# Ledger of designs, part 40: designed miniproteins, single chains

Each design is a single chain, and the fold is of that chain. pLDDT is the mean over its residues in the fold that is shown.

## One batch from the design tools (miniprotein)

Design m1459
Fold by ESMFold2-Fast:
Structure m1459 (fold): chain A 80 residues (1-80)
Amino acid sequence: MLTPEQLEAVKELARAAQDAIDNNLSPEEFLKRMREILEKYFSPEEVERIMKAAEDALKKTGSIYAAFQAAVEEIRRLAA
């Protein structure tokens, strides 16, 4: 199970992803917003790990939704 802090981070990321999709934001702008959210909840090392997962998914799929899912999966791995 995610910690309360990790759950709050995931909720903020979900809101940012939905906003980015609804407003057709660039993938670069979405990644910037994602980093700003993650920096509030995670260490610099954890932020880079989560961001790498999101960036890799985005490069492979071009999908903001896929980048969001990859970030959540990495956060779950940090919780294990």
Scores: mean pLDDT 84

Design m1460
Fold by ESMFold2-Fast:
Structure m1460 (fold): chain A 66 residues (1-66)
Amino acid sequence: SMMEIRRLEEEIARLEEELDRKRKELLEEVEKNGYSRESVIRLTAEQLRLIGEITQKRLELERLKA
């Protein structure tokens, strides 16, 4: 339905904003504190999780538009 499409688009937008924030956090962490393997691994894992969530919701959105 159109309401389900709108909800998914809003959820995707929020997740993309969160992903952008996490990318900036990683860059700032490396720039400010230097390379830390533990911090990079944690922040990278969080980004991958968000990418996975966005991908899953985009696939659901495509299914609803089909």
Scores: mean pLDDT 83

Design m1461
Fold by ESMFold2-Fast:
Structure m1461 (fold): chain A 112 residues (1-112)
Amino acid sequence: MPRYVVRLEMDVYKDGKLVERRSAEAETPEGVRELARRFTEEGLEAIKAGADYVEIRALLLADGELVAELRATIKDGEIVLEVRSTAPRLPPEVSAFLGAILDGIAEAVAAA
């Protein structure tokens, strides 16, 4: 079976400039949910501190190859989610990771 890894990246922008970039990886849905929650909390705090927008990317890798991407953009009090997949049907494992990312984002927003 392929080895799944999710890489989460967060970019913070202010005055048209990238001011902060962070990344982390997890290999389990629980770990991915926790990272998505933390990055979303940190992104919301950056917006409160005067950032113009925050972009969070979750890259789902199977044996090092990109199989799905989730992008969350935090701007003007809104979170916009975009999901892209290379496959017409998602494997159950990929669906579980995407669900974990969405749960982490929802938990952070509910706590804000």
Scores: mean pLDDT 84

Design m1462
Fold by ESMFold2-Fast:
Structure m1462 (fold): chain A 76 residues (1-76)
Amino acid sequence: EKEKLIEEAEKHLREAVEAYNKGDFQKAREHLEKAIEILSKLEGTEDLVKRARQALENGDLPAAIRALEMAILKAK
């Protein structure tokens, strides 16, 4: 269900932020990719998920985190 997917995406985003703050950028990327995969199953977040993917391709983890935070907020 939608609420379960949102909760799972929130958990992965939280883990990504924690990893980023500890300087573990590889672990941060892995959790951001999982959050993107989960949010891609929800309608209405396609533009923000695309922005998050583009940010990751450019190595801009803070921009990817912000885009996914906004996607989760929009999905609620």
Scores: mean pLDDT 86

Design m1463
Fold by ESMFold2-Fast:
Structure m1463 (fold): chain A 107 residues (1-107)
Amino acid sequence: MEKALEASARVAEKFAQELARTGGDYSAGANAAVKEAESDPEVDSLTILRGEVRRVKDANGKEVLEVDLVMRITVNGETHYVRVRARADLETGEAKVLEVEALDEPP
């Protein structure tokens, strides 16, 4: 489980970074996420099952992207479902993982 959570967080961070760089291109984010998963020899497969991206203004009027991803990840032959919430800063391109949650069953 811990490896699945760590890999999912890393993948979601890469997704959010690429979204910030491209101004919200979901396909570019998804491709970056898949490449990140493929770079990990312990990850057998990763599929983004659901992705929600919202462009919002923070309390200071700054535009940020909020990302909510649900993923199926297989690590060492065991399948896990993980939800990751992340935020990307459109000015700096920096992404922050806010929450990582293991799901008990498929969404």
Scores: mean pLDDT 81

Design m1464
Fold by ESMFold2-Fast:
Structure m1464 (fold): chain A 66 residues (1-66)
Amino acid sequence: MSLEEKKLELMKRVSEIIERSTDPELIKRALELAERIGAARTEEELEEVEREIERLEKELDELLAK
């Protein structure tokens, strides 16, 4: 996968978090991750962002499982 393809994949996942969340704190964290995706210059930086996205997705899933 190219760096650009990975950025698009991660941006899609961040957008889904924003769309599914009504929590301002989760939305803020998702927006910060979107900025980090845009600023990333290496695959390693994107892998770090992906791990943070996975954590945020897990937190969102736990909040929605009411």
Scores: mean pLDDT 81

Design m1465
Fold by ESMFold2-Fast:
Structure m1465 (fold): chain A 59 residues (1-59)
Amino acid sequence: DLVDYLKKLPGELALAVGGILDGLSEETIINNLMAVYGLTEEEARYIVEEAKRIVEELK
């Protein structure tokens, strides 16, 4: 289950949140997640969407 996998990897959310706050594009963040954590594009995109929700809650 993709959701169970993502729950175990908080560092990926931290990378994505940091990227959004630094003003990186979604595509750049997706590529960074794939390169650093070995994620698929689908997994990286899911993490970016969750990170966007976290950033909205901080604002």
Scores: mean pLDDT 76

Design m1466
Fold by ESMFold2-Fast:
Structure m1466 (fold): chain A 64 residues (1-64)
Amino acid sequence: LPEALARLGELMQKAKAAWDAGNTEEADRYLAEAVRLAQEHAPALSARVVTDKDGRPVLVVEVH
């Protein structure tokens, strides 16, 4: 679980960096990988992607 949380943090950081660079496809790939990783640790972890008011995808992670 600690390793999964560290990897989720890394993927979130990479997604943000890709989005800030204008590479929306790479940002979407990192977010999709993060969701998959959380699903592999269900039900202890859950994750979903939401769109903020500016159209930016944001990952929401919940620990149970």
Scores: mean pLDDT 78

Design m1468
Fold by ESMFold2-Fast:
Structure m1468 (fold): chain A 85 residues (1-85)
Amino acid sequence: AKEKLEEALELLEKAGVLAVLRGDEETLSLIQKAIEAVKEALKTGDLSKAISLLEEALKRAEEKGDPETAKLLREALKAVKEAAE
């Protein structure tokens, strides 16, 4: 549903702010790409790129030991997956 993708965007924007505050440019870049992919999914209905980028960003945050950013990314990924069904 469109509302789930909008929820994912809000969560991604919050995760981006945390990445900026932590100086994690790599995670920030992935989050920015995920935001663009979710915006594209709102137009096309294709969620595959958004899911892939969110999974990559989440793995990066978890490997770096950032539980706050990882939580927001996990919630955003769940919202995108729920938008598919």
Scores: mean pLDDT 84

Design m1469
Fold by ESMFold2-Fast:
Structure m1469 (fold): chain A 60 residues (1-60)
Amino acid sequence: SMEEKVDEAVKRVESAPTLEEQERLIAELMRKAALSTNYDEQKALEEAVRKAMELLEKRK
């Protein structure tokens, strides 16, 4: 499902060993969202970016 793909993308950012790698993965998701021609995919990628950015800001 799209929700599973979003969760997997966010988990990849969480699992990245450095802040630089986390930022790179977020940038890659943003690029894919901008280039997507599928509305559902674009929205899923935008949601993954939002969740990943919030996770970095609200880290425990």
Scores: mean pLDDT 78

Design m1470
Fold by ESMFold2-Fast:
Structure m1470 (fold): chain A 94 residues (1-94)
Amino acid sequence: DRARVEELRDRLVAQLEEMLENDQPVTPETAALLAALLTPEERVLLLGEVSGLAARGDLEAAKELFRRWLTAHADRDQAALDALLAEIDARRNA
């Protein structure tokens, strides 16, 4: 259901924004949604980079990175997902 996936994307972006701005712990609901959507490699690379960007004060970049991932995942665009994870891995090694 495309509309439901778009609703989940918007909810996750809003929840991530609220968590990062208010230093709130991840709720069980948000944790379950993230666990349902993220592979183990995505957890390490994507959440690591998003958390790093947020910790550096780059909240807009952190939200945009997460939004890019959600869009690619919603569209089942494996090439876009692979490219995003490769970009994150390259940043880690720089």
Scores: mean pLDDT 67

Design m1471
Fold by ESMFold2-Fast:
Structure m1471 (fold): chain A 75 residues (1-75)
Amino acid sequence: VDEGMRLFFEGRYEEAVEAFERAVEEDPENAEAWALLSATLIALGRYEEAEEAMAKAQELDPTIRYPSRLEAELK
């Protein structure tokens, strides 16, 4: 997770996706890692994969939310 977060803040989104994918493989119950994976996929325009990752995050922790209006927020 820490490695993926650093890559995300550096704008290295493809590498951040790989790091977060590894994080959810190591701890599939880590809702934060699933939410961060979803956010990174949105940044890359991979919206379908991002919805799947966010659904998993919310399934694990229902307090985690990602804005459905992300495209409007990024403008």
Scores: mean pLDDT 71

Design m1472
Fold by ESMFold2-Fast:
Structure m1472 (fold): chain A 95 residues (1-95)
Amino acid sequence: MKAEYAEAAAESAEQAARLAEEVAKDPKDKQTAVKAMFAATVAAVEAALAGDEEAKELAEEALRYAVKASEGDAEAGKKAAELAEKAAEIAREHA
């Protein structure tokens, strides 16, 4: 049960990282920014269900930067991708 949530959190965080990287390349793409925010939110919830506080905090921080990226901040998009990648790595270690 806990391992299933950890794997799900890793997959959602990996998706958030890919979408945030796309936002960093085109910060005017509001649709991709919204998808990145959604993926980061799902990753944080799944990490919480797995009991992985570290992955949850990283995913929540990725969400905050994805919100800034949706406002046209390309550097925030890059930060969101880096944080989401770290969340995925931590979640996979705890799977």
Scores: mean pLDDT 83

Design m1473
Fold by ESMFold2-Fast:
Structure m1473 (fold): chain A 55 residues (1-55)
Amino acid sequence: MLSIEELEKKIEELDEEIERIREEYGDSREGALKEAELTAKRMLYFVQLKVRKKE
């Protein structure tokens, strides 16, 4: 079970990775697929973070 701090770090890492994929792959199909995978993973961590911060 990830802490709030760990979730925030994972989201930050994924945002950086997505930016790198955009720079390296541009408009390629491979880049689009990789960005989609990372975006889905980011969404899962974001949902977990929202649940943890619920008040």
Scores: mean pLDDT 80

Design m1474
Fold by ESMFold2-Fast:
Structure m1474 (fold): chain A 61 residues (1-61)
Amino acid sequence: AAALIAKGKALIAEGEALISEGKDLLKSTNLADILKGIGLNLQGLGLQFEGELLLRKAKAE
């Protein structure tokens, strides 16, 4: 349980950082930076979702 909670919280924090980086890149005038920003936002959302699932799994144990 404790390991799942720690991993879940770490994934959520990592996802938040990627979303923040992605938002900054979306302010760019370069298409490559904009595309990277979109990718980071999607990856960050995925990590947050995985983290929340791990926290729910830990709570169920």
Scores: mean pLDDT 82

Design m1476
Fold by ESMFold2-Fast:
Structure m1476 (fold): chain A 106 residues (1-106)
Amino acid sequence: SSSIILEISKLLNKALEAYQAGNYEEAFDYLLELLKLQYKNKILPTAEDLLLLIEVSEKLGLKEVAELARKILDIMRESNFNPSEEQKEEILELIKKIIELMEKSK
């Protein structure tokens, strides 16, 4: 678990650095790796993860990815960042759709 959390943190930091440098395609690649790692381990994204994904997706014209990420953020806000088991399952299904769309856009 601690090794996975460290890898997630490193991927987010790399994505943020790429985004701040204007390297949106590189930021996208790191975010895709991040989401795949989170999904495989059933770890929910943070608000920071989702906000960066929205910004990168908007820069790349990936409107559907941005809309799905906003929907996840809305679910998390409605739950006061403590989603129920049903909400967690809905979030994971939305993440799966985001990953599929991101892979198809390469």
Scores: mean pLDDT 90

Design m1478
Fold by ESMFold2-Fast:
Structure m1478 (fold): chain A 60 residues (1-60)
Amino acid sequence: GPKTVEALAGFPATSPNELGFRAGDTLRVLEEVDDDWVLAQLLSTGETGLVPKSLLKEIP
């Protein structure tokens, strides 16, 4: 199923296809887009968008 991750830092979305979040937010990874980016959903809002993989940590 989709992987649940925690944001290690905040990310300000700078384009319409990116998803903004804050440090400590929980996201669900929907799809791996490339080596640097995933398509994720912010669990608190249900919004989806591209997020940088380097800012995410897997929740056990």
Scores: mean pLDDT 83

Design m1479
Fold by ESMFold2-Fast:
Structure m1479 (fold): chain A 69 residues (1-69)
Amino acid sequence: DLAAALAAYKAALAAAPSAAAYNNLGTTLAALGKYADAVAAFQQALALDPDNELAQINLAKTQAALAAL
């Protein structure tokens, strides 16, 4: 359930922000078609961990998807 996953990631971020939690939030938002919100989440992941390769890849793909609209 994407809505339940989204709520869980938001709760986890409120308790303890982490690059992994922001990346998971971003991928869930992208799966819901919320590309602008997903970009913001991936940028927060990279602000916490600039070397996070998954967040870098996901940010680039999501920005390309948003630009293609």
Scores: mean pLDDT 81

Design m1480
Fold by ESMFold2-Fast:
Parts: structure tokens; sequence; C-alpha cells
Structure m1480 (fold): chain A 56 residues (1-56)
């Protein structure tokens, strides 16, 4: 879903201050998880990916 992906990417860039590449990769993983589980991404999902990337 390109609309959902773009919204998440934008929020990651503006709210968390991520680079375009980091925001794009994290947004992709969040969208993939949503498609697999049927659940919206949680704040904890975002924090886990940030920790994995060494951004936190």
Amino acid sequence: DPTVFRVIEHDLRTEYGLSREDAREIARRLVEKMRRTGEPPTHEDILALLRERGIL
C-alpha cells in the first residue's frame, strides 16, 4: 500500500528525524509486518527497529 508506506516514511522522517534511507527501510518492515499480522504498527515495533539499526 503506497499511501500507508508514504505516511509512515514521512512520520519517521519528521517525528524521529530519520534519514530518507533509514525511514524508507523501517517503513517497509513495518508495512510488511502489518500485512503478515493484520495489526497496525505499534510504537514498540518502531523502537525495536531503531535499536536494531543502532539509531537509538
Scores: mean pLDDT 78

Design m1481
Fold by ESMFold2-Fast:
Structure m1481 (fold): chain A 89 residues (1-89)
Amino acid sequence: MVSIGAVDGAVRRARRRGAISQRQADQYFQRSRSLRQQYQSGSDPIDITQQSIDILRDLRDQVRDRDPGLARIIDQIIQSLTDQRNQQI
């Protein structure tokens, strides 16, 4: 699912840039895995997209002070997912 992939991509980027610790990255990946399990169990794709946006907002807020450039990239991802979700409603 695109929204879960966006979370995984953002977390990997944040870790590579040193904006988050490995422990913090592992916590985000656990949330991402939980969403993937919910999706595979038949959860509403709109709900999965909303939860993915919520994870990305948490990540953005965590990295904002350390890496404002990365926070802006995450904001763009959030906007893209929000637009995609709204087109499906």
Scores: mean pLDDT 85

Design m1482
Fold by ESMFold2-Fast:
Formats: C-alpha cells, sequence, structure tokens
Structure m1482 (fold): chain A 57 residues (1-57)
C-alpha cells in the first residue's frame, strides 16, 4: 500500500469534509484495505456516508 498517498487523501478529505480523528482513522484503514485505486470512488463513498447521515437513517 502507498501510505503517503493514503495519508494525503485522508488529509485532503479531512480538510474538505471536516472529518473527526476517529472518522479519519477509519477512512485510512479502509483506504489501506481497498488499495487506494481511485480517488473519485473514495470521494463517492464519503459522499454516500454523508448522505446517509443527513437522511437520518
Amino acid sequence: ADEAAIDAAVAELRDTEGLSDDAAAELRASFRELGLRDVATLRAVIANGRAASAAGV
């Protein structure tokens, strides 16, 4: 796994999405498991999580 790329992606998303330390740690673990294949896909996953939270379910 490219740890530097994962760290950069998490830092960027933390800044843009306002992630907590806990959420950032979970996201980092997921990126390591997924292999950071596509940043657009990763952003879509985060957006979906936010949409689910906003929907109140």
Scores: mean pLDDT 65

Design m1483
Fold by ESMFold2-Fast:
Structure m1483 (fold): chain A 70 residues (1-70)
Amino acid sequence: LSPEAKEYLEKAIEALKQGKYEEAEKYMVKAHLAAGDNPEVIKYLNEAGRAIRQGDTEGAIKYIEKAIAA
């Protein structure tokens, strides 16, 4: 994962912890663009986005952590 993508994902986690869901989604979009063609990262970001839409903040954070580790 690029350092730029990782920085955006870390900011997304912080936004989620603060209940700033729109800001978190904005950072996730930027991370997706910076991550390029990594299928595992894209998979986990899609799962995190679904968790956010379901109100599952803990699940969203876990998926973003998996994207950072991919």
Scores: mean pLDDT 83

Design m1484
Fold by ESMFold2-Fast:
Structure m1484 (fold): chain A 69 residues (1-69)
Amino acid sequence: MVEQAIEKAKELLEQGKYEEAVKLAENAARFARDLAERYRSQGNEEKAEHYERLAEEAEKLKEEARKKL
């Protein structure tokens, strides 16, 4: 699940595993964007907005981890 992937990326960042954090955060952001588009096409705006926010959070985690590499 996207939410679990974001939490795991945060854990990896805290552990100093920056390369793993970048990879997981990048995958989470991509998956969240795909889900947001899917829910938007189905007219489920609440879920689309939820996954858009998760994609943004994952992108920020990716950038933070990349800065440490």
Scores: mean pLDDT 85

Design m1485
Fold by ESMFold2-Fast:
Structure m1485 (fold): chain A 60 residues (1-60)
Amino acid sequence: MEKEKIDRKIEVLKEQKETYQALADRARAAGNEPLADAAQRVIDSLNKEIEKLKEEKEKL
């Protein structure tokens, strides 16, 4: 069912979000603010995609 596919996509996006959070933390520790900011923008985009997928799941 489509709900199961959406759940798998959300799980993958959450894992990617953790990876980018680690990248952002490492970048800040190194004083690389542009990289930390870029990683944060990716995290923000991933959060929006997760919310959209949750809305799609509600339609099903």
Scores: mean pLDDT 83

Design m1486
Fold by ESMFold2-Fast:
Structure m1486 (fold): chain A 65 residues (1-65)
Amino acid sequence: SVTEKAANLILAVGYLVELPSGELVKEGDTYVIRAEIRSEKDRRLAEEAKKQLERAGYKVEVIYE
């Protein structure tokens, strides 16, 4: 449902605050995760956030810096 998708988005956004240097921006209908990758765990955090947003039905792109 729409409510379930909104809840999943909020939870996924919460995960992004754990990234060392990252932001979530919306471009059209796509959410862009910009993540500064300093270690393998940083990449996994960004990939997990992408998966959670995609499971909620959103379009997501990840940019590694």
Scores: mean pLDDT 61

Design m1487
Fold by ESMFold2-Fast:
Structure m1487 (fold): chain A 59 residues (1-59)
Amino acid sequence: SAEAERAAERARNAAKAAADTGHAVGAQLYSEYAEKAEKAETPEEAREYMRKAGDAAGG
């Protein structure tokens, strides 16, 4: 789905940014949920994982 594809792109961007700045833990948590979103078969499931990724990154 488009939502899953968008989540995957966000995960890659977050991981790259964190690697550049040395913030591995936040990027790892974000990437884990975003990867689940990109593997989701439904937009609803992808949206749920994107929400969790944001919560993990921001608290």
Scores: mean pLDDT 68

Design m1488
Fold by ESMFold2-Fast:
Structure m1488 (fold): chain A 82 residues (1-82)
Amino acid sequence: SRELLLRAIALALEAIGLIIEAKKIKDKELREEAIKLAEEALKLAREALKTEDEAKAEELLKKAEEKLKKAREIIKEAKKKE
């Protein structure tokens, strides 16, 4: 599905952007946790791009979206504490 391909690319780009943003966090623990979640999301999006199984791709993309949501929440919380 082209729609799944475009979603995977969009999530991969968002993950890269969140890694860059997370690197600016002053709190080491929150920085490392946010980077880890964004990197795990990037890996899941990349695996979704490689699979021809649409159901597997959807599952991987859902997991990537959940990890990116957690990374965004950590980045937002870290910025409020600074």
Scores: mean pLDDT 87

Design m1489
Fold by ESMFold2-Fast:
Structure m1489 (fold): chain A 68 residues (1-68)
Amino acid sequence: SAAARAEAERRLREDLAGLEETLRAAGRYDLLLAGLRRGLAAARAAGLEEVAAELEARIAEVEAEMAA
């Protein structure tokens, strides 16, 4: 249902936001990138297209930061 999808999107976004805050503060970009990639795989498997697109953009940003 739309409600179940919205709840799944909300939980995934919240979990990943907390992970990103913690790992950025710790300078653990390697673990952040791994976490974001797992989140992307989960979003794709669940058909959460908007969250998947957001995670693809965030992964690209983190990869750019690590390459700089």
Scores: mean pLDDT 85

Design m1490
Fold by ESMFold2-Fast:
Structure m1490 (fold): chain A 63 residues (1-63)
Amino acid sequence: AMEEAKRLVDEAIEAAKAGDFSRATKLTQEALKLMREAGASDYEINEATVKVAEAIAEAVRKL
């Protein structure tokens, strides 16, 4: 469901902030798959991807 996909996106953001980029990538891919299966729009998928990318960029800036 979309709620599960959103949870995975949140976990991916947390992993990215912790510097675990491998986990962040894996969780993001799982979230995007669930979002597509749940009928999410390209806009919703893009928003989730941007949020994870911003978290990665912020984590890299703090390293």
Scores: mean pLDDT 80

Design m1491
Fold by ESMFold2-Fast:
Structure m1491 (fold): chain A 63 residues (1-63)
Amino acid sequence: AQPQVHEVTRKAASPEDIPAQLAEVRAEAERIRDEMLAKGATSTRVGVGVLPDGTARGFVISS
């Protein structure tokens, strides 16, 4: 199977919002992962992090 990548980003308005944005990005990435598994993906990987500008970024890799 050919790998597919899905990306989710949310920008925090302030540093104190970063944990909330990170949690939302994680939840969205996990939802995308579950959708890929439901569509027959044999493997999935989820990654979540914060960029230097406070943007929460998540991605899902499926194959």
Scores: mean pLDDT 80

Design m1492
Fold by ESMFold2-Fast:
Structure m1492 (fold): chain A 87 residues (1-87)
Amino acid sequence: SSLEELAFEILKVLAEKGPLSLEEIKEELRKRGVIASDRTIRNVVQLLEKEGLIERDPETGKYSLTEAGREWLERKEEERRREEELQ
C-alpha cells in the first residue's frame, strides 16, 4: 500500500540519518522524491511510534529507529530484493 511504502521510506531515512525531528524527516523525504502531504507524514510517524518501530526523545523531540523497527525494515528490504531477483 502507499502507506506501507511511506512507512518503509521513513524507517529507511531514520536508519541512515537518525536521530531526526519530524521536520528533518519531511526534508529528507522531499530530497528523496517521496511525495506525501505533511499531514500524511505526521500520521504515519505517529503510527510507527504507536507500533513501537520508532521512538521519540522527549528532550530533543527527535525520532530514532527501535530494534523492532530495524527488524521490520530488514525484512521488507529482503522481500524487495527477492522480488527483484525473480523479475
Scores: mean pLDDT 85

Design m1493
Fold by ESMFold2-Fast:
Structure m1493 (fold): chain A 62 residues (1-62)
Amino acid sequence: SDSREKALLTAIRSVKEVGDEAGTGELTPELLRKAAERARSLGTEEGEQAAELLERGAEVMS
């Protein structure tokens, strides 16, 4: 299976989870950094790749 697809789905899921918890639908650098921490906490390869993608997104938005 495509590891990039798994990383992307993990990133999307992590953003949704932290956004729902925070009560917001707005993508902010802070939200993306929290999502990255959530993804990394999974302890999986796709979680680490998702975290890197989310951290890069936060940098671009900052």
Scores: mean pLDDT 82

Design m1494
Fold by ESMFold2-Fast:
Structure m1494 (fold): chain A 59 residues (1-59)
Amino acid sequence: MEEKKKEAEEIAIKAVEAALAAGASRETALNFAYREAKKVSEGDEEIFEAAKKAAEEYL
């Protein structure tokens, strides 16, 4: 489970970085990261919350 949380967090952070590099606002970058986090979490709320928090803290 820890490995899956770490992978989801890294994916969420990379999603934020990609969106910001493309000129997106902070809000748009977070929305994109949340969407990617939801896909990676596969319905696991703990993994989703960890990824979401990582994206928010990265900004």
Scores: mean pLDDT 80

Design m1495
Fold by ESMFold2-Fast:
Structure m1495 (fold): chain A 88 residues (1-88)
Amino acid sequence: MSKKLLEEAERLLREAERKAREAEEALAAGDYETARRLAEEALRLAREAAELLDKADIPASVKRKLTARIVGVELRAIGILLDIELGL
């Protein structure tokens, strides 16, 4: 059911956004190991949300809105990982 899939995708997306924020805080504190782990977890959760959207028979407008949020989390996580790589 599309509503259940949307709720699940939104739950994963919210968790990914929380992990990305925690990764940003860890990076600012110089805890590169924690920042890398949290950024990787945020990326994994965002990818899981994207997979649910790809499997769902959902209106294109709704899918586009959630995909934009997922891409936002992915860009944030990748940015953190790049900052760590440049610092190492």
Scores: mean pLDDT 84

